# Designed miniproteins, single chains: the designs that were tried, part 105

Each design is a single chain, and the fold is of that chain. pLDDT is the mean over its residues in the fold that is shown.

## One batch from the design tools (miniprotein)

Design m3672
Fold by ESMFold2-Fast:
Structure m3672 (fold): chain A 111 residues (1-111)
Amino acid sequence: MTKEEIEEILKELIEAALNNDTEAVTKKMIELLSMILDLDKETLEKAVNGDEEARKKVEEAAEKVPEEKKNLLLGYMMLARSELAFERNADEETKEKAEELREKGLELIKK
């Protein structure tokens, strides 16, 4: 898992969200989680659809994730939310909150 790979998935996630493509957003979220949790996409898709065995595997994998990887995931999710708010020309209050999320995200991923 490289920083560049995560950034590419986030770009695709943001583009899908801007196009209101909920299916593509879900697919890209699964791809990102697969990389962070080191789980196959099929297991994550089953977990999202309510499969109990798949959900247990996701929970077990999440518990084993190093804090550094958890911070990377959280940081990149904060950056993605910030980027979406700015690209959608959200109101000034939302943009101010988005800038705070961006600063926190950058701190977590040490950009």
Scores: mean pLDDT 74

Design m3673
Fold by ESMFold2-Fast:
Structure m3673 (fold): chain A 68 residues (1-68)
Amino acid sequence: SPEYEALVAQGKAALTAADIYEKAGDKENAIRFYELAISYYEQALAIHPDEEVEKLLKEARERLESLK
């Protein structure tokens, strides 16, 4: 569905932004964008289960925990 595809794309964009902020040493924005990526992936998975999106969600969660 277009909604599912948009949520996955937004999640990937947020994950990319989080990585950029983390590498720049901007921990506050990195945390914010990892949390945003998690939210988008959870919303996508509620529409359609997908193993690759579940892996991306797990990655985002693990990276977020490494910053706390």
Scores: mean pLDDT 89

Design m3674
Fold by ESMFold2-Fast:
Structure m3674 (fold): chain A 83 residues (1-83)
Amino acid sequence: EKEEALRKIIELLQKAIDALDSGNVEEAIKYLEEARKLAEENGLPFPKTLDDIIELAKNGEYDIARAFAEIVVAILKLELERL
């Protein structure tokens, strides 16, 4: 359950990063919101961090939102490897 959720969240965050890189901000926000919802539904300790990233993207802070999303992906990959 938790491993599967982490894998899906990583996938969604990577899609969001790819969407930001292509200038598709609306699609990026959609993927970030899906990742945030999945994190909350699975009791993961970082939904607020995803909320902050979503707010940055909505406010036009795309470079910062992208950088934080990459950091979150790196952390989640480490967590997945420890399971």
Scores: mean pLDDT 84

Design m3675
Fold by ESMFold2-Fast:
Structure m3675 (fold): chain A 106 residues (1-106)
Amino acid sequence: SIYERLLELAKEYMEKEGLEPLEAIERAVEELIEELQKELNEKMKNMTEEDVEEYKKLMEEAAARIREILRAALRLAEEHLEPEEVERVRERVAAIEAEMAAALAK
């Protein structure tokens, strides 16, 4: 599951870089989103201006996958972090969702 993958990445950041749990979760989320962005860029390389409908569909599917990553991150935070740190994760999730909504509105 995306939750299990996010948890394993966060553990790696804690073990290899000595990051605190909050920072490890943030880095794991960034890595998964960057991986998704690379997959999207590869698929889009073969698209032309005539593929507007397919492009929109691909962006909507990408947004859904990002939302799944963000939900998994919030769940992980709620299980392992203190309430103050969980609130910080919620604020970051809301910011990313706002950025996605703005990007999709173009």
Scores: mean pLDDT 82

Design m3676
Fold by ESMFold2-Fast:
Structure m3676 (fold): chain A 73 residues (1-73)
Amino acid sequence: MLRELAEELRKENPDMPMAEAIEEIVARVPPEVAALLRAARDTLELIREGKLSDEEVEARAAEMRPAAEKLEA
């Protein structure tokens, strides 16, 4: 969801880099959602750099899953 939200914002603002798009989304949401989105972004950046194993990715996803499900409701 975070990447899709940032990509939608970038469709309206093509000159906006991904990092700025994420910060803009964070500014529009409650603090608890902003914290979750930042944690997801940091995890995705570590995955992209190859610094996280599949096990570490799953552990981080499991920690965030209850909060993400609550926000979806």
Scores: mean pLDDT 67

Design m3677
Fold by ESMFold2-Fast:
Structure m3677 (fold): chain A 83 residues (1-83)
Amino acid sequence: SSLADESARLLVETVEEQAKELAEEALSEDPSKAAAAYSALGILYAAAEFAAERASDPELSEKARRAAEYAKKLLEEAKKKLE
């Protein structure tokens, strides 16, 4: 549906814009900031995966998959930092 695709577009844009900001916090030497960013990235990753599954537009679905992969990469970096 158009509503589902519009929601997916907004979510993809949010992931793309917020993931960079959260990546800075996730790589912070402050463990509390890193943990908060890790949690937020986890939510964005899950949301992007969900958007990819729900999008009826193939181009949007592909963008959502790329956003999820980007968030996953940043999550791995944050996870290593928190160890």
Scores: mean pLDDT 80

Design m3678
Fold by ESMFold2-Fast:
Structure m3678 (fold): chain A 82 residues (1-82)
Amino acid sequence: MTVQPSEVARELAAALLAAAREVARALLASEEEARRLAERLEAELAALRERLVVAPEDARAIGPPLVAELRAAYAALEAEAA
């Protein structure tokens, strides 16, 4: 069985996004912390995206959908915090 880097990254990203959603829900009681966490996650994802682009070609395929997922999560947090 050959584990593709992109497959591992996708599983990890899905787990991280699920955890982030749960943490964000708890932090919605604290609007400032929710916003700060969303901004940090977006910045960390931007940094990871640069690393993934220079990683194996397969890793490139997860970049756009991962960014889209996080951007949607951030927009939802921002709307709820407003």
Scores: mean pLDDT 61

Design m3679
Fold by ESMFold2-Fast:
Structure m3679 (fold): chain A 78 residues (1-78)
Amino acid sequence: SFRANVDAAKYVIETSIDDKALAERGVAALDLVEEGVAAGRAEEAAAEAEPVLREVEAALAANAEKSKAAFAAYKASL
């Protein structure tokens, strides 16, 4: 479950973030969390990854808002 969720998150980052440098940092942050969980350092690894994952979440949210705005504009044009 956890591994599947991390793999899904990596896939979303790789396919949905236009800033490839940020996408690369995001994937690296998730790798850090996976390594931390395996080593019994989950909280430490999560704390180290959090700033980068927060940037990733902001980028994903901005993309979602663009999609919603485009569909709202289309509906308003009817």
Scores: mean pLDDT 82

Design m3680
Fold by ESMFold2-Fast:
Structure m3680 (fold): chain A 60 residues (1-60)
Amino acid sequence: DPKAAGALVLELARMLDLPVSPETEAALRAGDRAAIRRFLTERLRLSEEEAEQVIAGVRS
């Protein structure tokens, strides 16, 4: 669920005290996979493969 993945990424950003622009926050809340992937790779320094695994792993 990309919306669940976006919500998880926003929670991680808050816990890690990472700044998030209002535009990025809106995209993450909307479940924008490209925005989620970009945040995971650029801000959390995950690989593209690791980012895809996180997005897939947020499924029940």
Scores: mean pLDDT 77

Design m3681
Fold by ESMFold2-Fast:
Structure m3681 (fold): chain A 98 residues (1-98)
Amino acid sequence: SNEQLIDGQNGLKTIEENIEDIKNVSSKDLEKLARNAKQGIELLVRQGKLTPAQAKELAKKLAEALKTLEKAGSSQDAIKAVQDAKKTAEAGYKKLSP
């Protein structure tokens, strides 16, 4: 469980870093960062390494990133990728919540 906790914390940190990079509208890899965040969230949910509170916070951070991209006039593909990551975090919260 200690190794699983460390792996979960490292995975969560990577997801949070990808979400912060998405908020930087100068990033050339916005779609890739959003896809990496989505995949990381799905993995942590499957491994039981994400709490409901963490899933809710990730969904909130992704919603803030989405507003930033929409205001910046980002591509529809980038906006859709961030929307998909946000929906994945919201779905994770529902699965982890009673």
Scores: mean pLDDT 79

Design m3682
Fold by ESMFold2-Fast:
Structure m3682 (fold): chain A 83 residues (1-83)
Amino acid sequence: SAEAIEEELRKRITDLITSAGLLSPATVSELLNKRDFTGLLERIRQAAKEKGVPQEQIEEIESKITQLLDEAYRALKALEKEG
């Protein structure tokens, strides 16, 4: 279902960000609930810079989040065509 795809996306994004130590689970949940993905990426970038994370690692994390969003979008579109 679409709800299952959205739940899996939320879980994967939250795990990626929190395992990297960038944002708390509560902060990630707040931003995801607002569906403000641009704001989420800006918050990650800011937190990473404040913690002295190298630019290459910041770009890798942003790329992974963008890939997860793209994969979820494609899965939702496939579900619409096969339903």
Scores: mean pLDDT 77

Design m3683
Fold by ESMFold2-Fast:
Structure m3683 (fold): chain A 66 residues (1-66)
Amino acid sequence: PALQAAQGLLEVSRRTGARITVDFSRDGDEVRATLTVEHPDPEARRRAEREAQPYADTLAAAQTAS
């Protein structure tokens, strides 16, 4: 569900201290999420990116299914 995925992204951001931005792009009827993760520590950035990716994918799928 979209709400739980959004909450997951907020939790990853809070836990890692990373700034997470999700951009949605449309190709026909398909919606894709592009994840941008910002952190001064590259290791923390990669960790946040790995944890956030499935939530971003869930949000994109929820927009396509509507």
Scores: mean pLDDT 78

Design m3684
Fold by ESMFold2-Fast:
Structure m3684 (fold): chain A 75 residues (1-75)
Amino acid sequence: MLSEAPEEIKEEARELARLGLELAKETGDVSLAMLGMAAAQDALLLYAQTGDEEEARRKIEEARRELLELAEELK
């Protein structure tokens, strides 16, 4: 089985998924919710493969920025 991420990383990933859902509600575009969930999973998988918390956090932050940019574009 893949290694479980620390609780802190799991919380950041959950926040990313939640952000995507909220942006989907605001814009009416369900793809933002799907993107947020996919990016959260990718970050957790990256940690499982590398064991690197900083890489996982960077991945989450990059995805968060991209998600916010896409939501702004849809307004």
Scores: mean pLDDT 80

Design m3685
Fold by ESMFold2-Fast:
Structure m3685 (fold): chain A 85 residues (1-85)
Amino acid sequence: LDELFQQAREETELAERHAKEAVETGSAKSLGEALLHAQTALTLLGVAEEDIKKASPELAAQAEEMRARVEEVLKQGNELKEKLK
């Protein structure tokens, strides 16, 4: 669980970093990387969902916070994708 949760966190941080770069530079490559890392983070959180719920309410809250961050990256990334086309 810890390994999957840490990987989800790392993917979330990479998604945010690439999204910031895409906003600052207009890079379609950075936008693509942001969306890919965001999707990967959601997949990892989904796989670990039941184990996270069983581990602790605090860990479940952290997972929901991470999911919210990823959803925000996906929302902003899709809006940027429309503007960059």
Scores: mean pLDDT 79

Design m3686
Fold by ESMFold2-Fast:
Structure m3686 (fold): chain A 100 residues (1-100)
Amino acid sequence: GKITIKITLPKVNDGEYVKVTAEVLSADKVVKVKVEVVSARGKASKEFEAKEGNSITITLPNPVKEGDTVVVTVYLDGKEVGTLTLNTSATQSGTLTAEV
């Protein structure tokens, strides 16, 4: 089957915290999803059971600067399925689709 996940990073001003949202747009079956968020300022990850309509928010531990790069990696059942490179200067989103 297939799973489609939307990753959103809102614009972040200097001294604010990165909050990345991962939303399951569609899923043919329930799978374990791990979302890892990395910047030069810190790293955080969360794991959840993904089914259609579920979402989680991952907050980085340290405040960032506007223009910092944020790398979001998605794992399904322990396997890396995609990576998005985003920037804090503007609200950005991307979609990852993988076989499950």
Scores: mean pLDDT 85

Design m3687
Fold by ESMFold2-Fast:
Structure m3687 (fold): chain A 59 residues (1-59)
Amino acid sequence: SHNLTPEQKALLQELRQHLIEVHKVPEEQAQAIVDKLAEALEAGVPLQQLPLLMQELLT
């Protein structure tokens, strides 16, 4: 998204890779999770809360 900072984009890329490589999440599901995290960031959720939100989406 054009509304994300370079720091936010880098973190989302790292989280996507982590979901696929470490948690063995299918690529489509990992992308869906990252898209939800991007929406949360655009809605004003603090960057520090992303790991907790990701954990919720994995459940």
Scores: mean pLDDT 79

Design m3688
Fold by ESMFold2-Fast:
Structure m3688 (fold): chain A 70 residues (1-70)
Amino acid sequence: MSPEELEKEFREELIDYLVNEYGLDREKVEELLNNRDIAGLLSLIPEEKKEEFERFLKEKEQELVRKYLS
């Protein structure tokens, strides 16, 4: 799988996770990701959910690395 396809897959899964689990606005999440505003994105996540989100990111990063190196 190409790096571009992996990035697109990760981006869609990240957006879907934030929208479905935290009720965030899809357009706002996409805007922040397009601007690489990670601090702004994190500010939208409830404090009690940040640890869970960090775990999600770590797991997805490991999946992407495995797919890229395969």
Scores: mean pLDDT 75

Design m3689
Fold by ESMFold2-Fast:
Structure m3689 (fold): chain A 70 residues (1-70)
Amino acid sequence: MELSEEQKEALYEAQRANGGRLLSDEEIAALLEKLGVEPTPELIAQAREYILNREIDEGVELIVEGVEKV
């Protein structure tokens, strides 16, 4: 259930190509399926957390859809 290095690199490349928007659950699931991995809700959540933490560490601004904060 842990993300492999190959999966992490593919997710990061997809996130960079997404123009600063956080990948959706559907986009993450599609990418995991392309990598030959079953996109479980837990694995999708791990992928999102990995992307979010890495982009924050790299100083990249993220656009998170569906978060209501004012």
Scores: mean pLDDT 69

Design m3690
Fold by ESMFold2-Fast:
Structure m3690 (fold): chain A 65 residues (1-65)
Amino acid sequence: SMDDIIEKLYRETLRRLREALRRGASRDELNRIFMESAKRLSDAGIPLDKISQMLQRLADEYRRL
């Protein structure tokens, strides 16, 4: 389902962000991870409102790291 795709990509992207932060990745690299996540959802046909919601969840969780 659409929700399964979103949740899987949310978890994968959060893991990538945690790993990048652990190795001291640049802001540009972190931004690329967010952008790649958004593109993958768009390519999968996920509507913009749901993409925005997932990106907000990622940003909120990232701010807590």
Scores: mean pLDDT 86

Design m3691
Fold by ESMFold2-Fast:
Structure m3691 (fold): chain A 89 residues (1-89)
Amino acid sequence: SIKEILEKLKEYLEKAAKAAEAGDASAAQRYLLNAMGEVGKLNEMGVKEAEPAKEYLGLAIDALRAGDLKAAAEYARKAAEVLEKIIEE
C-alpha cells in the first residue's frame, strides 16, 4: 500500500539522519539509497504529495557526497517531516 511505502521511506530517512548525526557516512548513504528505492515505487504510483520529500532526499544525498553530514541530516529530517504530515492525515 502507499501508506506502507511512506512509513518505510520515513523510517529510512530518520535512520539516515541519525547515522549522519553520529558521523557514520557509510550507514547514512545506505539508508538514503534505500529511501531512493521507496521513492521509485511512489513515482510509479503517481504520488505527487511526496514530491517535496523527494526534493529534500536529493539534497541530503548531494550534501552527503560533499561531506556535509550536518546538512545531510537536516535535509533527511525535513523529508521525514513532509512524509509524517501525509501519513497523519
Scores: mean pLDDT 85

Design m3692
Fold by ESMFold2-Fast:
Structure m3692 (fold): chain A 98 residues (1-98)
Amino acid sequence: MDEKRKEEIRKRIEEILRRVEENLRNAELLKSAGMLEESREVRDLSDLARGAAHSALDYLEEGDVDLAEIQVEQAEELVKAAERLARSALKKVAELSS
């Protein structure tokens, strides 16, 4: 029954979008700290993750649960990459501020 899978994918999309917003806030902090390249990369990865999450929603509306799941998995990897970059760059900012 696809409804349980669709609901699980919707919850994963909601979590991805929450994490994207957090990454975008961190990108703004990095920009303010002069970390312009890292800020841009975090933003770009987060924008790609948001795009994949929206594609997953479109596939769910079309009833293509398998394609929706692939898009969610891609979005999760992109948001995770942005989080790792943001964490590394924010640690560098903290070290420069010490």
Scores: mean pLDDT 87

Design m3693
Fold by ESMFold2-Fast:
Parts: structure tokens; sequence; C-alpha cells
Structure m3693 (fold): chain A 107 residues (1-107)
């Protein structure tokens, strides 16, 4: 599915950022966010909205800030910023925060 492709790009982006390949990481996160955004615009999928949020949070933390070991406070701040931009409710922000932390733990 398109969302499986978006999640694959997120995983590739994280790996590239971990290796210091920030331009490639940025490309992967941007593609993931664009795919998820299109799916959300086509069918209103909450899963797609969260995948878009995940790509944008990781892009900010790992590419723009170049921080592969962010603190819980830094993750929460970026999740709140991206969540507000995407108009996520508190429950959706909590899901996003949890999913970002699961990705960071696997690094």
Amino acid sequence: SKLELAQSYIQNGVQEAKNGNYQQANSYFTQAANIAKKVYEENGSKEAKLIQGKALVLQKLFVLEQNTTPSQEQVQTVVNEVGNYLNLNDEEKQILFKEINEIIKKL
C-alpha cells in the first residue's frame, strides 16, 4: 500500500540520518510526508495523518536539528509543534509521541 511505502521511507530516512547522510534522510522524510498527505486528502485516513506527522517530527529532529539522540522533552516539544500544524488532538499527539519514541529506541 502507499502507507507501507511511506513507512518504508521513514525507516530509510532514520537510517540515513543515523549515518550522517542528512540530505538523503531529508529526501526520504519529505517523500513519506507527501505520500501520507495525499492518502489523507483522498480518504481522510487517521493512520495517514499520523504517518505524515511521524515523517515531519523525524525530519525536524534528525535532519533540521541533526539530533539522533533527542531527549523526551525535545521529542514532546517537536510532537506538539507538528501536531498543532496538522491539527491533531491530544490523543493523536500521544500516539505520535509513543511511535517516535519506539523508533528512537530501535536506533
Scores: mean pLDDT 87

Design m3694
Fold by ESMFold2-Fast:
Structure m3694 (fold): chain A 79 residues (1-79)
Amino acid sequence: GSLLDLLKEFARSMLENYSEDPAARSFSGKVKSASDLFPGLALALGAEVRVNGQLVNKEELKTRGYLLQVGDEVVVQLP
């Protein structure tokens, strides 16, 4: 839906080497601009976010203590 489309458009704007895998229901890329909004959007969709191979804890995101850094490798797994 529109929220998923918004998440993907945001991902395309902030990630270099953006790649989608529709069969796996996932997308990935390398952060080119820092953001704290992207993980929040992914959580709203029930998606799982991994940064440099590590699962992002939803409680950490809620505390405003998590920020994506330039150069981070991101993988988003859709439900």
Scores: mean pLDDT 73

Design m3695
Fold by ESMFold2-Fast:
Structure m3695 (fold): chain A 66 residues (1-66)
Amino acid sequence: MEEEYERILERAKEIADRVPVGAPLPSVEQLADILGVSRETAERAIDELIKEGLVEKKGNRYIKVK
């Protein structure tokens, strides 16, 4: 489970790296679909991107900031 989550998180970071600064990431639902995981797992990955300073939550969107 832990190793699977680490791979999912790395894929989420790769997706974020492709997003230009100032542009929104895919929605939680779209990310869950792309990563092949539950919405809850996709939300956890987004939370990690926020903690690392790559993404900020603005209203209902997650915006690339770095």
Scores: mean pLDDT 79

Design m3696
Fold by ESMFold2-Fast:
Structure m3696 (fold): chain A 66 residues (1-66)
Amino acid sequence: KPSEEELERDIDEALALISYAIAVKAANGDPQKAAELLRQEAERHRSMGRTRLADILEKEADKLAA
């Protein structure tokens, strides 16, 4: 069985994937708008101490905006 640390990391990755899908859908296919939504979500999670999730979201936003 995975450790508690491993499970939390897996949960953060799953949440990031869900956030990504929602942002892309809400942006109606506009990658710049999707990136902005992901950055806003990342900042919110960072302020709540979810730095791992925030980092994943910021990386995905950078890929969309590149």
Scores: mean pLDDT 81

Design m3697
Fold by ESMFold2-Fast:
Structure m3697 (fold): chain A 61 residues (1-61)
Amino acid sequence: GSPLSRLSAVMMAIKDGDVEAAVALLKELKPSKEEMDKLIAYAEKLGRKDVAEALRKLQEE
């Protein structure tokens, strides 16, 4: 799908706490550092600690 369509899917996966889906989509989308930081902050704000930790690890790859 388009990058915008994938970003929407990432945000839904974060909301749902679907770590596997969020990581897989972000590996394809390859967002900027700033976009990734915003997504991590979004996960933390929602209390999705597991997603936030997975996204922080993905930033190192």
Scores: mean pLDDT 80

Design m3698
Fold by ESMFold2-Fast:
Structure m3698 (fold): chain A 73 residues (1-73)
Amino acid sequence: SERAAALKERLRALGEEFEAARDDPAKQEALFDEIAAVGRELVRLHAEATGADVEALLARFDEVAAADRAALA
């Protein structure tokens, strides 16, 4: 899907910005929030494409993202 490909490219670019911001914790936190939003949309698209439980997969994504976000602070 073109949408998934575009989101993967956006995720790659955000990951590069995150690494470049290693000496700016506030910028890394903001970039993490954007990365999580893009990743969540990719999980949703994958779930819809495969007929998986969208709610269950997003709940799991949100749990992992919250733990990773807490580790940054």
Scores: mean pLDDT 86

Design m3699
Fold by ESMFold2-Fast:
Parts: structure tokens; sequence; C-alpha cells
Structure m3699 (fold): chain A 76 residues (1-76)
């Protein structure tokens, strides 16, 4: 349900925040790992699959946006 999506998003945001000062490549890799874990959880427990896949997509999008912004700052 929605609680599973919110818990997953909170975890994903915490990981992105922790790696916000790392390289763009490391931040993206950590975001991808968390998103993959959410999708695996949805595969094992299909009752929350839609919510966990939505959370995975949101976390991956945030990781990509944050990594791209970090890369632009480093290129400037």
Amino acid sequence: GEAARQAALARGRAVIQRYAGASPEELLARGQAVAADFRRQGFINPENRAELEAAADEVLALARETAAALARRQAA
C-alpha cells in the first residue's frame, strides 16, 4: 500500500542525501542499487509491487537528476 511506497521513498531519499557529496557515478550507482532492491521486494511480495516499482522509478529519477546537477557543477 501507500505506506510501503512512503517507507521506500524515505529510504531512497536518505541514500541520495548521504551520497550527495560523492561522485556523480557513485551517487547514480547507489540510487540504481536501491531501486533494484525495491523491484526485487515487489517481485517477492507482489501485493506491494506497483507501489515499490513507483518508488523505484521516483528514486532512480531523483538519483539521475542529482547526479546530472553534480556533474554540471564539476564541469563548470
Scores: mean pLDDT 81

Design m3700
Fold by ESMFold2-Fast:
Structure m3700 (fold): chain A 69 residues (1-69)
Amino acid sequence: LPVLVRPLLQLADRDGDGTISLADLEALRQAFAGSPLEPVLEALRAAADVDGDGTISEAELRALARSVL
């Protein structure tokens, strides 16, 4: 399950900065609509809101994946 961090970063991190914006998460959610990844992407969006900055860094995504994925 932690191995999902790298594919999610590669798909969402278009800048290669290791940071995922809410817009990037929304694009991924639409790409994976109806798949088992849809609820995971919704959880990542909620986690970004909890951070209060609207973004998830590579370190934050990695920690989240280890905790919930």
Scores: mean pLDDT 62

Design m3701
Fold by ESMFold2-Fast:
Structure m3701 (fold): chain A 91 residues (1-91)
Amino acid sequence: MSDEELLAEVKRLTEEALASEDPDKALALIVEAMKISDQIKNPDTQIESYQIVSRASEELARKFRDDGITEGVFLLISGVSNVIVQNLKRK
């Protein structure tokens, strides 16, 4: 897959996760989006990919806020994705 195809797949997975009413399904889709983001070789495209994952995870934390564990997991994924973005920008 090209970096463009990988980025398009991350966008599809995050959109499906945001549309999901099942937090377990949403989490599985976000984890898959993170794995695909790791496969992107171009740093600028990888930064865009992790920014999409971070924003989607923050929105999912708000959507599933009634479950504190689920909210915490999505906030952690958002935080980790932001750290990866900052590290990629420093290289």
Scores: mean pLDDT 86

Design m3702
Fold by ESMFold2-Fast:
Structure m3702 (fold): chain A 96 residues (1-96)
Amino acid sequence: EKEAEELAKKLESEDEKEREEAAKKLEELIKKDPSLLRYAAIPLLSSEDPKVRTFAARLLGRISKYLSEEQQKELEEFAKTHPDPEVSKALLEGLK
C-alpha cells in the first residue's frame, strides 16, 4: 500500500524517466498482487492531471489479463460508485 502510493506519486513527476520507472514497478507489483489496484490505479483515476489518468487507464488495460473475472467486476462496481462520472467512464474503458 505505502509503496504503491509512493510510486503513484512519482507518476506525477516532471521527469519522464522517473515516471517510466515508477509505472514499470507499479505494473510489476500489481502483477504479483492484483489487489493493489485499489490503492494505486483507482486513486490515480481521480487525478485532475490528464497524464496521470492516462497512465492509470493504460495500467488497468495492461494488467486486466492478470485479473480474475471477480476482480474485474469489483473494479467495475467501484467505478460505478465513484463520485466523478468522467473518472468512472475512463476506468470502465480501461478495464476492457
Scores: mean pLDDT 67

Design m3703
Fold by ESMFold2-Fast:
Structure m3703 (fold): chain A 104 residues (1-104)
Amino acid sequence: SMKQELQRKSVVLMSRSAVHLSTGDLDAAIKDSQKAVEISKQTGNVDLGQSLLMLSLVYRAKGDYKKAVEYAQKALDLYLSDPNSSESDIKRAQELLEKAKKDL
């Protein structure tokens, strides 16, 4: 299905973003995370939340704490509004939001 193909593409982009983050290529990490966010808008709130958390993590690594907070807050709001969100999704969003806020 198109949804499953888009979900696979967003996961691959998030994985590539995580690799770029680990190697310090923050601009490449942002590009892949932003692409994952755009794709995940078509697959559902949980997928979108996961992509937004990846983008938040990369912006925090770049030192853009305001954007890191904004994206983590958006992810948390999506998870709280969607009954398909797991407790672990909500907890991860809360943890990343708290870390980004401490850096402000």
Scores: mean pLDDT 86

Design m3704
Fold by ESMFold2-Fast:
Structure m3704 (fold): chain A 67 residues (1-67)
Amino acid sequence: MEHPIVEELRALIADPSAPVLDVETLLGLLRIMVAVGVLDEATLEAEIEALVASPDPAIRALGERAR
């Protein structure tokens, strides 16, 4: 199963009412988890690609910036 933080990020990306700040905060948490070795970099890369695929232009811009 995916990590709970990854599941939460996917839920926020799919929710058009979710604040961009919440998505940015969870992305920051995923980066910390990769840095401390509890999450692989490939999982983070997949979530960045999910942000880039978002229909929300603010979420897409966040994903493009994270690349």
Scores: mean pLDDT 75

Design m3705
Fold by ESMFold2-Fast:
Structure m3705 (fold): chain A 74 residues (1-74)
Amino acid sequence: SEAEKAALELIRKEAEKLDKEAKEAIERIVDAAEESAEEGEKMAIEVGETVSDEVKKKMLEAIAKAGKEFAEKA
């Protein structure tokens, strides 16, 4: 849907502001989510199991910022 594409684009834009490891982690999840919500969820679990707590924190902050921007545009 257009809303799904807009949400993924906002997440991708917030990821651009992060360091390489956190950015690449989010990009893997977004790339999978662009194929399907199911693939996005599977990739999020896999990435969450492999990255450090520091990287997870940065990823969650970026997703939260994207979510806020999406809600403000709605």
Scores: mean pLDDT 78

Design m3706
Fold by ESMFold2-Fast:
Structure m3706 (fold): chain A 58 residues (1-58)
Amino acid sequence: AAAGAARAGALGDAHLPTIKAVNEIMKKRPDLTPGEIGELIRKAQAEGKTVEDLVKEL
């Protein structure tokens, strides 16, 4: 997949939940790298799941 330089108005509403989710996932799964956690979040969003739902499923 190519993340094109989509100059879209960055709707700043995904900062806090994303940062907190990464922190919590790292705490629960120390074996995962930040990059892998980011991939999990991306997949969850593509499936229509919220970041909070992903953390809960872990």
Scores: mean pLDDT 68

